Designed miniproteins, single chains, continued (4). Designs and how they scored, part 81

Each design is a single chain, and the fold is of that chain. pLDDT is the mean over its residues in the fold that is shown.

## One batch from the design tools (miniprotein)

Design m14813
Fold by ESMFold2-Fast:
Structure m14813 (fold): chain A 88 residues (1-88)
Amino acid sequence: SAKEAAERAVEAAERAIEYAEKGDISGAIGSTLAAIGSEIDARLDPTAKPEAIKAAELATRAGSYAVSGDLERARELLEEAKKELEKV
């Protein structure tokens, strides 16, 4: 479901931030790509709630900022993603 896809995107973004905090940019990239795949899954679900799609989008953006080294912005976006996921 779109909710399960959004949950996977958030989990992947959390891992991307953890990898980036350890200086493992390769791990952060891999986890961010997983978040992107989960966002696509959420968007392809015709029954998707807008909040599920928004949560997955915010999670993907969090991963991208983690890869770029902006960990503060990555954490802010992850918190926003989790708040949107709570609405689903």
Scores: mean pLDDT 89

Design m14814
Fold by ESMFold2-Fast:
Structure m14814 (fold): chain A 61 residues (1-61)
Amino acid sequence: SAEQEAIIEKAAALIREFMEKDNISREAAEIMARYLAENSPADPERLLEAAERVVREVEEK
């Protein structure tokens, strides 16, 4: 749904912001992604996939 997609995009953006601006580690980003997946109404698999894409993109910079 559009609502779930918006939640996933916000979670991915939040993880990107913490990685790029606050320099959190990959491990910290993965913990954050799991927390967001467990504590949101979004599909946890899709949220974790979106988070992993962000982590990979940030690491490629």
Scores: mean pLDDT 83

Design m14815
Fold by ESMFold2-Fast:
Structure m14815 (fold): chain A 87 residues (1-87)
Amino acid sequence: SEQALLDRALATLDKEHDALVAEARRLAAQGQRDAAIALLEAAIPRLVQETARVQSQLSDPALQAQLAAHTAGLLADIRALIAQIRA
């Protein structure tokens, strides 16, 4: 079902996001701020592309909206972390 596809996609995106944030924070804590920022910036187009791929498999507008909202939250988290590391 489309719901099961969305549920798996959200779980995968969350797992990948958690790993990304953990690695970026590890790099920043070691003084590798530029490497942390580069890692986070490189993740943005990958997240957008993966979201577009999943969106193309959904026909239910409510599920499409749920995925879009979830991705917007992950993108906001990445951008906020970049700003924190730059400060």
Scores: mean pLDDT 92

Design m14816
Fold by ESMFold2-Fast:
Structure m14816 (fold): chain A 87 residues (1-87)
Amino acid sequence: MKAALLQQAADLRAQAAQYRELSDQYTKEAQQLAKDLTDKIDKQPLSTSDVSRMVGDIIRAIGDSTQAYIQARQAEAQAAALEAQAA
Protein backbone atom coordinates (compact mmCIF):
# COMPACT_ATOMS: atom_id res chain seq x y z
CA MET A 1 0.00 0.00 0.00
CA LYS A 2 1.17 3.57 -0.76
CA ALA A 3 0.96 4.61 2.92
CA ALA A 4 3.09 1.60 3.99
CA LEU A 5 5.83 2.50 1.46
CA LEU A 6 5.90 6.11 2.73
CA GLN A 7 6.12 4.90 6.36
CA GLN A 8 9.04 2.59 5.46
CA ALA A 9 10.74 5.51 3.65
CA ALA A 10 10.23 7.76 6.71
CA ASP A 11 11.77 5.10 8.99
CA LEU A 12 14.79 4.79 6.66
CA ARG A 13 15.18 8.61 6.58
CA ALA A 14 15.20 8.63 10.41
CA GLN A 15 17.81 5.83 10.44
CA ALA A 16 19.94 7.76 7.90
CA ALA A 17 19.80 10.88 10.11
CA GLN A 18 21.07 8.84 13.08
CA TYR A 19 23.97 7.48 10.98
CA ARG A 20 24.86 11.02 9.82
CA GLU A 21 24.98 12.17 13.47
CA LEU A 22 27.18 9.16 14.34
CA SER A 23 29.50 9.97 11.40
CA ASP A 24 29.81 13.59 12.64
CA GLN A 25 30.61 12.35 16.17
CA TYR A 26 33.42 10.07 14.89
CA THR A 27 34.80 12.94 12.74
CA LYS A 28 35.00 15.17 15.83
CA GLU A 29 36.62 12.32 17.79
CA ALA A 30 39.28 11.89 15.06
CA GLN A 31 39.97 15.66 15.06
CA GLN A 32 40.34 15.70 18.87
CA LEU A 33 42.66 12.65 18.82
CA ALA A 34 44.83 14.30 16.14
CA LYS A 35 45.02 17.52 18.22
CA ASP A 36 45.95 15.53 21.36
CA LEU A 37 48.74 13.73 19.46
CA THR A 38 50.13 17.03 18.06
CA ASP A 39 49.96 18.73 21.48
CA LYS A 40 51.74 15.78 23.14
CA ILE A 41 54.55 15.70 20.53
CA ASP A 42 55.05 19.48 20.95
CA LYS A 43 55.64 19.02 24.72
CA GLN A 44 58.12 16.11 24.50
CA PRO A 45 59.31 13.32 22.16
CA LEU A 46 56.99 10.30 22.11
CA SER A 47 58.06 6.66 21.81
CA THR A 48 57.41 4.94 18.46
CA SER A 49 54.94 2.64 20.28
CA ASP A 50 52.94 5.59 21.69
CA VAL A 51 52.84 7.35 18.29
CA SER A 52 51.76 4.11 16.54
CA ARG A 53 48.93 3.55 19.06
CA MET A 54 47.66 7.14 18.84
CA VAL A 55 47.81 7.18 15.01
CA GLY A 56 45.93 3.85 15.03
CA ASP A 57 43.16 5.40 17.16
CA ILE A 58 42.85 8.33 14.70
CA ILE A 59 42.69 5.99 11.66
CA ARG A 60 40.02 3.84 13.37
CA ALA A 61 37.85 6.90 14.17
CA ILE A 62 38.12 8.05 10.51
CA GLY A 63 37.13 4.54 9.38
CA ASP A 64 34.13 4.46 11.73
CA SER A 65 33.01 7.90 10.49
CA THR A 66 33.26 6.75 6.84
CA GLN A 67 31.34 3.53 7.54
CA ALA A 68 28.52 5.46 9.29
CA TYR A 69 28.35 7.88 6.32
CA ILE A 70 28.05 4.94 3.87
CA GLN A 71 25.21 3.47 6.01
CA ALA A 72 23.41 6.85 5.97
CA ARG A 73 23.69 7.16 2.18
CA GLN A 74 22.44 3.59 1.63
CA ALA A 75 19.39 4.22 3.86
CA GLU A 76 18.70 7.52 2.02
CA ALA A 77 18.89 5.74 -1.38
CA GLN A 78 16.46 3.03 -0.19
CA ALA A 79 14.07 5.69 1.16
CA ALA A 80 14.18 7.57 -2.18
CA ALA A 81 13.37 4.34 -4.08
CA LEU A 82 10.36 3.65 -1.81
CA GLU A 83 9.16 7.27 -2.18
CA ALA A 84 9.39 6.91 -5.98
CA GLN A 85 7.32 3.68 -5.83
CA ALA A 86 4.71 5.49 -3.68
CA ALA A 87 4.43 8.41 -6.13
Scores: mean pLDDT 86

Design m14817
Fold by ESMFold2-Fast:
Structure m14817 (fold): chain A 67 residues (1-67)
Amino acid sequence: SEDDLIEQIRERTSDPEILALLERYKATTDPAEKLAILDEILDLATGKVYFPVRDLVQQLRDIVLKQ
């Protein structure tokens, strides 16, 4: 589920930028804004070589795109 994926990301990173973006993601209901936030997390995770976080964020993107 979406909540399970968010918790898995939290378990795999202590990065304050990523954690702040996850809180913003949870606070929004707009799919376009959700995708924009996830893209920002993907850019950060890719730049920092956090590939497990990147893969979990891709799964969140798939859930949003199905809504």
Scores: mean pLDDT 81

Design m14818
Fold by ESMFold2-Fast:
Structure m14818 (fold): chain A 87 residues (1-87)
Amino acid sequence: LTPAQQATLAAIDAFIDAVNKYVKDEIERGVLLIAAAVMKVTVPRETDEAALQQATDYLNKAVEAVKKGDVEKAREYIHQAMRALDA
């Protein structure tokens, strides 16, 4: 894995941890975890460092939204991260 791919995977893992800790609704938690799993399988095939950096930035924003209890905003950021990775 490249350093950029490793950074995005670390951001995905941080997002998974935040979702498990802060998202109390089981259905919403499941949706967000499925999105994270799709991104995890996509990252090793992504070589565009700009796409990886964009995904990492959106994942970091999603983590902060989850910590604030803003699940709708977290979902928006995750959709942006998935679009950046073409996932």
Scores: mean pLDDT 86

Design m14819
Fold by ESMFold2-Fast:
Structure m14819 (fold): chain A 87 residues (1-87)
Amino acid sequence: MMEGSELLSPETLAALRRAMELLGVPEQETVMANLLLVEEAAWERGLISYDEATKRIVDSPELREALGAELRDVLDAIAAALAAALS
């Protein structure tokens, strides 16, 4: 199991795993590392953008279809991971 899996609900963790599979991200030892790799891969493929006015990660129709209701929680977890990595 990923270290730090307690940081996410089981549903959000499952959605993170679906995002990793969709993006071809290799599983890392920590949830934090997996969140950061998903962000990098999604950004490079144009599947997410950053809304400077709201300071939020903006999703794409492709990610909404793939991840469903848990997408926002995954994106919020990514935003928290980015903030922690920059600290």
Scores: mean pLDDT 78

Design m14820
Fold by ESMFold2-Fast:
Structure m14820 (fold): chain A 83 residues (1-83)
Amino acid sequence: GSMSKKKKEEEEKKLREEMEKAIQKGEEAAAANPSFEKDLQQLKENAKIWESGKDKEKAKKEAEEIAKKFNDFMSYQKKLAEK
């Protein structure tokens, strides 16, 4: 039905927004520490795989793990700046 299609589109939109935010945080992390450049590249590639529809489950899991690493790193850097 029309409702199930809208729900799927909303979930995909939300995931795209979360991926974009994760990439932005990853770019900030990579600027502070070049060792994150490889993780940032993998996150961008996983976002493209998600958009293409191939291996979505694996791409989503890997992107979430990379995004968590960037979030943890940014939170840690913020704590250091506040001391």
Scores: mean pLDDT 68

Design m14821
Fold by ESMFold2-Fast:
Structure m14821 (fold): chain A 79 residues (1-79)
Amino acid sequence: ISLLVELATKHPSEEVRFNALKVLRLLASKPENVPLLEPYIPTLETLATSDESANVRDEARKTLEEIGVQDIKRAVASL
């Protein structure tokens, strides 16, 4: 996961950053992976607001939304 986050935030290619975020969002779609992604939420928030590419910012926002949805599902399941 740390390599995917590094590619999403630091790679000079917009396409590579975008594709790394797509993979992160796919991982976020499974509730079991949410704890692995939680440490990177502040980094993804920065990317969603500051990246040069609107496509990369949008994909980062979608990834954060997916993490939030799955976190709620985990919380409800624990009740």
Scores: mean pLDDT 75

Design m14822
Fold by ESMFold2-Fast:
Structure m14822 (fold): chain A 81 residues (1-81)
Amino acid sequence: LEELKKRFEEVKKQYEEAKTLGPEALDVMRKLLDEAERIYLEVKRLIEASGPDVPEELRQLQEELKKFIDELYRDILRYSL
């Protein structure tokens, strides 16, 4: 869990840097989207493995990742046009 949180924080930091570059960072944003999606799949796998007793931290991380992925995807679409 802590490793997934650290990876997500690193992706968020790189995204903030990419946003300062605007459309010029489109390639970087696409790579960040791929990494965020991989983290999301790992979190989903941990939730499924937890059965009915899912830690709140995992559910919160999953929700944050869903929102982040959606925002990043929208920025990619906007900048590609």
Scores: mean pLDDT 80

Design m14823
Fold by ESMFold2-Fast:
Structure m14823 (fold): chain A 62 residues (1-62)
Amino acid sequence: MMITYRDPLTREEIEVESEEDFAREMLRRGRKLGLSDEEIRLLLRIAGLSDAEADKLIAELS
């Protein structure tokens, strides 16, 4: 299943297979920029994930 999200930092459209893939991509991008996991969680929420979903994915993906 393909899902389209918008990167809140770049406004680019990201097409991924799952919410987990989107969260993993945002973790890669955010950590490269020096962002904390808390800041990345906020970006996931801005992109359309719920607080519970963002928290779970950050916890699962480290």
Scores: mean pLDDT 77

Design m14824
Fold by ESMFold2-Fast:
Structure m14824 (fold): chain A 85 residues (1-85)
Amino acid sequence: TEDLRKALEYAEKAIELAKKGDLDGAMEQLKKAVEHLGRALGALEADIVEGMALIYIGVGKIIGDEAGGIIKAAELVAEVARSHL
């Protein structure tokens, strides 16, 4: 669906911005990726993916690798989107 393609596009952009150190921009793109993925998936599947993304983000902050946490979260969203395309 168009929402799956948009989820992938936003997730890829979140990864790029996080690699450049734009963590605020990366989080904004990641939120859009999760929103589009949620529109394409069922509620339970969407909640599981969002929960895992939040765990990656939280762990990244705890270990002092905030960019790495955002990248892992965005990679998860991109992988789920690709698996449904």
Scores: mean pLDDT 88

Design m14825
Fold by ESMFold2-Fast:
Structure m14825 (fold): chain A 92 residues (1-92)
Amino acid sequence: STLEELYERGRAMIEGIAKETTEALKKANIDPKELAERIEREVRELLEQGVLSEETAEIYLEMARLIREGKILEAARLAAERLLELAYEKAK
């Protein structure tokens, strides 16, 4: 039950972060395609340097794909949910 309560709190936090990120990007008038290209470039560099795991890199690349399609809220939600799932899986 404690782990379930922590997971529920995590999901609520993810939804909040996704909403705030989407609103911030809209206010900043950031080009989604340029943002996606920047994320992809940085992720590939960090992966080559051994700083990022393949699992984490895959999450960020999927996020960049959704951003390129203009699905900013979905991208933020996906990245946060997948990172939370990886954290819980390692804790078990």
Scores: mean pLDDT 73

Design m14826
Fold by ESMFold2-Fast:
Structure m14826 (fold): chain A 72 residues (1-72)
Amino acid sequence: MRRVILAFRATTLLGSADFLRRYHPQVAALADEVRATAQRALQLLRDGSPLATIQREIDRGDALLDQAVEAA
């Protein structure tokens, strides 16, 4: 169940990154970093990595997303 929530969070980060890159090109570099962290989190989920490792990657993506939104 926790892995499903982490997958949802990672997918939401991908969507947020794509939205920012399309509508706020001034933060494209940060949006690309958010997308990369979300893709890594999804790969860690597929590889069966520990929940703590996946959560840490998602937390990193959330922090980068906050920076991108503040700069947008």
Scores: mean pLDDT 84

Design m14827
Fold by ESMFold2-Fast:
Structure m14827 (fold): chain A 79 residues (1-79)
Amino acid sequence: SERERREAAAQEAIRFVREHEERLIAAVQARLPVPVPDEVLYSAAVVAAAELLYRGEPLDEEEIVERAVERVNAILAGA
């Protein structure tokens, strides 16, 4: 089902981001104009990874970082 596919993608995304947490958080933060809490950076990376998995796309660290940066920039622009 759609819900099961989404849940599976979320769980795999959390696992992947957790395994690469320090590197992914640092890479996202380096591309942002201001310091952002690690929990926000982590959440953005997880969402980016989950979206890639949900679309059947490979987990590419560069693509995850790019999408996470876009997500955080949108949050900062809306604040």
Scores: mean pLDDT 85

Design m14828
Fold by ESMFold2-Fast:
Structure m14828 (fold): chain A 78 residues (1-78)
Amino acid sequence: MKEALEKIREAGEKLVEAVRAGDVYAALEALSEMVRAARPYLSDEELAEFEKRALAAIGARDAEAVREVVEEVIEKIR
């Protein structure tokens, strides 16, 4: 739990930073790290929904929407 939450927070912050910077490759890498860390604690359906929402937010360059997804993932695992 603690290790996964730390990894998700780190990956989530990298993801938000990358979206703000317009670095799509860094954003996709951070998203992959976050999904990997969250996988043992969320259902496949929940993971797919969060991944879809994060990808849409990355495409829209919406850092606020990305942060919202990250916070929801953290809250579900807490």
Scores: mean pLDDT 83

Design m14829
Fold by ESMFold2-Fast:
Structure m14829 (fold): chain A 96 residues (1-96)
Amino acid sequence: SIEELVREILADPEIAVPAAGIVATHLRSRLIKAGKPEEAERFQAAIDANVAARDAEGTLKVLREASKAAGMTPEEVERLLRDAIELARKAVEKSK
């Protein structure tokens, strides 16, 4: 589920920031394409702040609002989170 994937990202200090960065970048791009650049900046800042604070509920709330504004389905959001976790883990492994 989306909630479980958000908690997985925030539980791992090595992947939390890079995974959140991948998610935020994708959402920002979709919001800009949808003609919502102000929303893109606002949601990116909110995701960054909640992830830095390790606030799972805050991160989940912002992610749901941003995804809805971007016109994403729950299945697309879940896939984005899974892809972000995979890419972040691979990046961490290459750095070791």
Scores: mean pLDDT 82

Design m14830
Fold by ESMFold2-Fast:
Order: C-alpha cells, then sequence, then structure tokens
Structure m14830 (fold): chain A 69 residues (1-69)
C-alpha cells in the first residue's frame, strides 16, 4: 500500500540519519524528529489516495536529503 511504502521510506530516513549522528549530530536529531512526526501523521491519516501520494513525495524528499548529507 502507499501507507506501507511511506512508512518504509521514513524508517530508512531514520536509519540513514542515525548513521550520520557522529558527523552531524544536530542534523541527525532534526531529521529523526521530522521523520518520526511524519510517521505519526501517516498512521493517523485517512486512506485518501491524493493525501497519501503527497505524503509519499515528502517522505521521498526527506530520504533524499539525509542520503545527500
Amino acid sequence: SLRDRILELLDRAIEVARALEPQKPKFSALAIRQAQSMKQVVLLSPDDPQLLESMLKVAESLLESVEAA
């Protein structure tokens, strides 16, 4: 499902951010907090395809940002 895909991307973003902690502790903490907050929004969101598609794009952007750091 779109929800499962979004949660997978957010979990990956958290893992990448945690790996960055020794080099970028402040960035790591902010990225993890953002991803955790987004997970809560995703879990509470209705099964609206347009809303979930928008959240997918945000999750993809967050993962790209932490991978580029």
Scores: mean pLDDT 86

Design m14831
Fold by ESMFold2-Fast:
Order: C-alpha cells, then structure tokens, then sequence
Structure m14831 (fold): chain A 71 residues (1-71)
C-alpha cells in the first residue's frame, strides 16, 4: 500500500543517510528520499487520496532528517 511504501521510503532514506561517508552523499540520500515521498504524494492525489495522514507523517520525518543533515 502507499502507507507501507511511505514508511519504507523514510526507512530507506534514514539508512542511506546513516551509511553515507561524505556530506554530499548525505545530501543526495536526503534528496532521493524526499523525491520518493513526493512521488507517493502525487500517486495518492492521482488515485483519489486515502493515505494523506501517513504521507504527512513521512514528510515530517524527512524534515527532521533534513535538519540533522544540515546541522
């Protein structure tokens, strides 16, 4: 489901950021994670919307990761 995909996108983003060795790679991992969630938001809108709360939670978790990456 889109709910499962949203949670997986956040988890993958967290894992990729943690595994990154250079700041540029952390930024890329964050951008990739944001793109994945953005694509899911668009897909949810295109299919009538049902997972707004789950996608908002995923977006909020990525905002927290963005603050951590920027420091």
Amino acid sequence: SLSDEAQEAVQLGQDEIAAAKEDKDKVKALQDAMKRVSDLVQKNADTGGKYEDQLKKASDELKKLAEEVKK
Scores: mean pLDDT 80

Design m14832
Fold by ESMFold2-Fast:
Structure m14832 (fold): chain A 74 residues (1-74)
Amino acid sequence: MTDDELAEKVYEKLGGRFPKSVILEYIRVRRELKAQKPFEDISLEEIREALEKRGINLPLSSISEIERVINELR
């Protein structure tokens, strides 16, 4: 599954509440963090901080919701 295909499925499952571009950037950030820590779980706080550095400000509640949907689609 490509990042674009995953972003589309997450976007649809979240009912369009977040822009597809934000979801795609979320998936890219999550993949980069997982590449740095391949054997460890990534915390929601690490994802929030990485997104904030890219100019995307999401509350932990939104990050938790997106993470839940991604995990359900795996």
Scores: mean pLDDT 80

Design m14833
Fold by ESMFold2-Fast:
Structure m14833 (fold): chain A 84 residues (1-84)
Amino acid sequence: EKEEEFEHEVLVALTIIQASTLSPETRKKVLDAIEKVKDNKEALEKIHELIQKFNREYPNLTEEQRKKAEEKLLKEIDEIVKSL
């Protein structure tokens, strides 16, 4: 019980922290999506994985590529939210 609640809260917090690399506009939309899926562990884990992949690639991207990557990230996150 307590371990499950803690694990879920940690996943939410880590996902929010990892979203800090995003532009302010994209981050706001991602945080809104996290709020919508926070009660669905599977959806939250998928969003977390997408953000981790973005952050892994981020240092190697130009500003133009980052913008396109953020647009792709938002579309993939929106698809996860719609699948609920």
Scores: mean pLDDT 78

Design m14834
Fold by ESMFold2-Fast:
Structure m14834 (fold): chain A 67 residues (1-67)
Amino acid sequence: MKSGGQAAAGAAGGAASAGAEEAARFVLKNDIMSGPEGAKAGEEVAKAAAEGKDGREASRLASQMAA
């Protein structure tokens, strides 16, 4: 993390903020936020962003949790 660089920080921040926001709305809308499933959805979104996924992939994880 020390020498992550601006590109990595920007990409992670952008993807995390956009993806997390969309995923949070999806989780809240489907009431998945209540309980451990909501916590897991948040972790999946953060993990997807760290793996270089875009917000769309993060939303897919949240959608799967909602199903």
Scores: mean pLDDT 54

Design m14835
Fold by ESMFold2-Fast:
Structure m14835 (fold): chain A 105 residues (1-105)
Amino acid sequence: MREDVLVETYVVTGDREKEVEYLLGLIKEHMERNGVDSAYLAIVNLETGKVFGALITSEEEAREAITKALDSTPVGATLLVVIASSSEALYEALADLVYEENLLA
């Protein structure tokens, strides 16, 4: 069971403030549930296969990472958001998701 990984699908709406707060909330929830001060983030554009990855150690880093991903993604596109407590957990989750979604399989 991957309790150290959070996976969410998000459709970009163009409401930047709401989108940043929602995605930031997911990161904070994961960190609180796992008792960690840092998280590994991957945001995957399901239409293009483009991946944005970052190590998050602060709210400022989380906001910057989210903003960069959203700036590269058109309204109506679907993002897969993966948050993990470790780099290893992130890579394992991404491998499982790529297999399940047939993105690279």
Scores: mean pLDDT 77

Design m14836
Fold by ESMFold2-Fast:
Order: C-alpha cells, then structure tokens, then sequence
Structure m14836 (fold): chain A 76 residues (1-76)
C-alpha cells in the first residue's frame, strides 16, 4: 500500500462510522480551518486533502499520521 492509501484506509474505515461533529473535532485537532456550517462531505474532503498535502511535503510520516488519527478516533 502507498502511504496515501494507508491513511485513506484509516479515514475510510472510521469516517463512515463518524458523525459530522466527530469529523469536525478531528479537523480542528489537525489545525484544519473548518466551519460548523460545512457538510460532513466537505469536512471529510478537507481532512483527506490536508493529509495528502502533509505526505506530499513530507512534513509528517505515515506512521505518525496513523497513530495520531487512531488516538483521536479512540478518544471521540
């Protein structure tokens, strides 16, 4: 699996089970600019785009992102 695919699997596997509020909290924890008026799909897209950008610029490793997302999702 590519790094982007691995992160995508985490989001796909848990995002479908998450409420809009939970996705909003994840986006806020990641430092992503989101509004309460955004749809669940818009928030999900911003999270995916953010992760892809961080992987592209190598600012964060896949392992760090996976661990971070798992911890956030377990605490929600």
Amino acid sequence: LSPTEAVGLILAGKADRLTKEQLYEIAKALGIEVDPNMTKEEIKKKIVDYINEKLKTREMSIDELVDFLEKILESL
Scores: mean pLDDT 67

Design m14837
Fold by ESMFold2-Fast:
Structure m14837 (fold): chain A 97 residues (1-97)
Amino acid sequence: STAALLAELRARLAAATPETWAATLEEVLARVEAEMARLDDPDAAAALLGEAAGAVHEAAERLIAASTDPATVAALREGLLAFIGRLSALEARIRAA
């Protein structure tokens, strides 16, 4: 199910636009957190976080490269940084458990 989840997340990220970016990141985070809650394996959870971070970073670079408006680029970067911060908090919870 983790591989299927990652494929679905990658498909949603590939379809993301600047207008849907914030909502897409919230969905990705919620689905990653739900999958982590089902995994009884810190290594598998850490691998999931790494894969999600990579997929989001790739999608952010695609959207930024396609954007010519500085305000849109700034918003996309801010969303990416906020998402990375929230993933770092999830990784810290794995390490504390």
Scores: mean pLDDT 85

Design m14838
Fold by ESMFold2-Fast:
Structure m14838 (fold): chain A 102 residues (1-102)
Amino acid sequence: AAPPVVRPDDSEENLREKIEELLDRHVAEARAAGRPVELTDEQREKIIEIALEAFQRYREGKSPEEVVLEAMRRLEELGFTPEQRDLALSVIGELLRAYEAA
């Protein structure tokens, strides 16, 4: 599927929907590649929250590198596996790139 377009004036609700679409696609692609990443509903929700916060920090003038490092630290503190962290960071990276392309 085509990546969602992230606009500078997107509402928090619109951003949340776009993050959910990105997360669902990355999970589906990992499963199709024979490397499934399993997420509970609570873990899924937490990744969405972290991605939304990273995007807000980026909008506030933090570098992509700074927001990715902060997201990685939070995922590690919450006990996410390396595979879950890699998937979450891929979602965040794609979200930030989609915003830059808009």
Scores: mean pLDDT 81

Design m14839
Fold by ESMFold2-Fast:
Structure m14839 (fold): chain A 110 residues (1-110)
Amino acid sequence: DAVEYTKKVLENLKKVFEEALKEEDKKLVLTMGVLLGLAHMIRGVLKTEIELNKDKDKEKAKEYEEALKIVEEFIEEFKEEIRKELEKIEKTVKDEATKKLIQELRAALE
């Protein structure tokens, strides 16, 4: 079931994010960026599966549409969590490398 598999993958991404909250700022920013990228990749795959199945397997297409909705809801919630964490880091960050990573991740949230 694509819906159940998608939920499991997203739960694992959330666990990686929660573990990254214990890391140094630079590693946290990098991890948030990677996880957001993976979520967008999953969304892209599901959109492709819907397109490939919409005319030949309507039940399978509907299953992927349900999975897509779950991924899109996850992305919006995760973007909000990223914004909150970036606001915390921006108050204390001193090094230019981490500042540049924050700017790149901020751009990805647009």
Scores: mean pLDDT 89

Design m14840
Fold by ESMFold2-Fast:
Structure m14840 (fold): chain A 64 residues (1-64)
Amino acid sequence: TSSILSSLDRFLDGSDLPVDDAYSDALTRAFDLSQQLNLSSSEFSTVVSRIHDRYVDLVNRQRS
């Protein structure tokens, strides 16, 4: 999962999309990766939580 999380973090940091669109795309990619790699529910939950935490961080920084 660390490789997936690293790739998603880099995608979110480098995305030219609005934060909401980047978040939606990241969730879609996480779901696709979970299907392809047959992630456990706990692994998928970790990925989703990481994406959500990153989204909250970006929104807070944008408002600061």
Scores: mean pLDDT 70

Design m14841
Fold by ESMFold2-Fast:
Structure m14841 (fold): chain A 92 residues (1-92)
Amino acid sequence: SLSDIRKKLNLSDETFLALMEVLTYFLLVELELPDEKLEEFLEKVIERSLKEAKSIDEFLEIIKEVLIEFGVPEEKAEKLVEEMKKVIEELE
């Protein structure tokens, strides 16, 4: 679950919620992903993050890689990850 990722990465509830809001806004508003694709995206991020992410930086890299796999241009994926990184730096 998303909660398991938050605990693994030692993020506060406030920071994690803010990151999910930024990510969800990007997926729904900027990319206009249908609900089916949003669920598929989140499931893949959760699965990979629980197996592979040892740090916040690795978690953000997984998000970037999954975005690119879903057809998001690398430049847009990098901008989103940079925005998420700024949220972490502001709140933690």
Scores: mean pLDDT 81

Design m14842
Fold by ESMFold2-Fast:
Structure m14842 (fold): chain A 87 residues (1-87)
Amino acid sequence: MEAPKALLKAHELIKQGRQYLKDGDVDTANKLFDQAQNILDTESGIEVLKVLFDGWGLIEKLVKQGVSPDEALDIARKEALEHVKKL
């Protein structure tokens, strides 16, 4: 039940990390990305995607359509966050 909050936190960490990368602080950006990855791995963020809208099916579909795995995961995470916001 707390998994949607973990997904939102992971997304915020990724957003902050991208900002630090733009500012040239690669070290801080990498630490933020590692924290986001750890949340997704430990808080069943991927399981939230499955439960909310068959997120793994969406990722597989996008990859089959020529989208990179990383980009497909970003799209699926964005869709999950939008779905959570509507709940």
Scores: mean pLDDT 64

Design m14843
Fold by ESMFold2-Fast:
Structure m14843 (fold): chain A 63 residues (1-63)
Amino acid sequence: SRSEIVEQNEKDSLKTKEILDEMDKKGWSAEEILKLADEYEKKGKFSIGKQLKVYAQTKKDKA
């Protein structure tokens, strides 16, 4: 149902935010972030994987 899709998207968004906050805190490189994104995509977590790839690209563009 639509409510189930919304709940899953909210959980994935919250999880992504937690991951991004942890990466900033630990000083992760763009390459490390891309490897983690690939791992999430292999697990079928494509939304999380895509968001991590966007973040990694942002880090590359600032370098």
Scores: mean pLDDT 75

Design m14844
Fold by ESMFold2-Fast:
Structure m14844 (fold): chain A 84 residues (1-84)
Amino acid sequence: LKELVEANVEAAQAYFAAQAKADPEMARAIADKLMEKLEEIAKESPYGAYLAGHIVAAMYRALGEEERAEEALAKGKELAEKAE
């Protein structure tokens, strides 16, 4: 199950990274909004915040914003760990 979920995460990351390259301005706006919602997502689902952090990181990385990508990953992980 977890392996299948991780495979789906990779597929989602690849998809959103491709979308970010096709429409960088829209992708950045979506990533920024999702980043703002990470704490709200974590309140309902810690794993959801972890997943969202990875998707946001993939988008920021595709846009060349590596520091923001690392921030998204770290925040998603912290929110998931705090809820456990």
Scores: mean pLDDT 75

Design m14845
Fold by ESMFold2-Fast:
Structure m14845 (fold): chain A 107 residues (1-107)
Amino acid sequence: SSGSLEEAKKIFEELLLNIARLLREKLGLTPEEIAERLGSTPESRGFISAYALLQIAENSKTEEEFLERAQKLFRGAQENGPEQWTLETFTREEVLEAYTEVEKKLK
C-alpha cells in the first residue's frame, strides 16, 4: 500500500476515535442510542462518515481508487441529504457494531 493511503487510514481512525469520545463524554450517547438516531445528529453523521471513509481506505489499493469510491459514497449525501443517505447506506446493526468496536479502543 502507498504511504499516503496508510496515512489516510490513520487519520480516519483517529477522527473516528475522537468523534466516539465526543459522543460518549459530551453527549452521553450509548452505542444503542447512536444506532437508534442514525444520521439524525451532526456528531452521529460525523461518526458514520469517518467510519465509511476508513472502510473505503482499508478496501482501496490506490489513492485514486480511494478518492473515486469516497466521491461516489458522499455524492449520495449531497443529493439526498445526510440523514436519508445514512438510512439508505447503513443498517442500524452495522453502526452499532462499528461504534461498539471503536468504543472498546477508547482509553
Scores: mean pLDDT 70

Design m14846
Fold by ESMFold2-Fast:
Structure m14846 (fold): chain A 94 residues (1-94)
Amino acid sequence: KGMQEIEDINEALRALLPYLKALNKALDAGDVAAAIAAVDALRRHILELAETKGPEVAKLAARFFRAIASTLPNKEVREHGIAQADAVLAEVEA
């Protein structure tokens, strides 16, 4: 794989960090509504990555997000995160 693919993947993963930080802050505060909003923002960002960087980069970002979502301590946020990651994967594979 070329240098551009590696850079695009690195940029995509770094771009997820502010959303993951917002999610962790909301979870630490017990703010489920804010955590759900952070998950929804992550989904929108990954869909935008499919348009700007291509579907393979978006799929990698979505798989990474799904793995993180599966470890979240709050059941509602965890299930919502998994569902949103799966929905993004289905959309970018269409």
Scores: mean pLDDT 81

Design m14847
Fold by ESMFold2-Fast:
Structure m14847 (fold): chain A 86 residues (1-86)
Amino acid sequence: MDERDREIGLYAMAVELALMKLNGEDVEEELKKMKEEGMSEEELEEIKKKAEEFLKKIKEFLEKNPNASDEELVEFLKKLHEEILA
């Protein structure tokens, strides 16, 4: 895995954690699992940072669009994912 592949992987995990937090799910078990699977503390901190940034953007979207459908939220998430991985 090169540097780019690692960044893509960390981003994907950050998106997953942000969605879990948005849905009120416990992220502690997921973080524990990632650590057990060999992720460093630095990588976990990076994932947490990106997840918080992503969660903030989602919350801002929902605040601006309080009647947004689940479909609109999914579309927003897809666009955000594509922009970062492009």
Scores: mean pLDDT 73

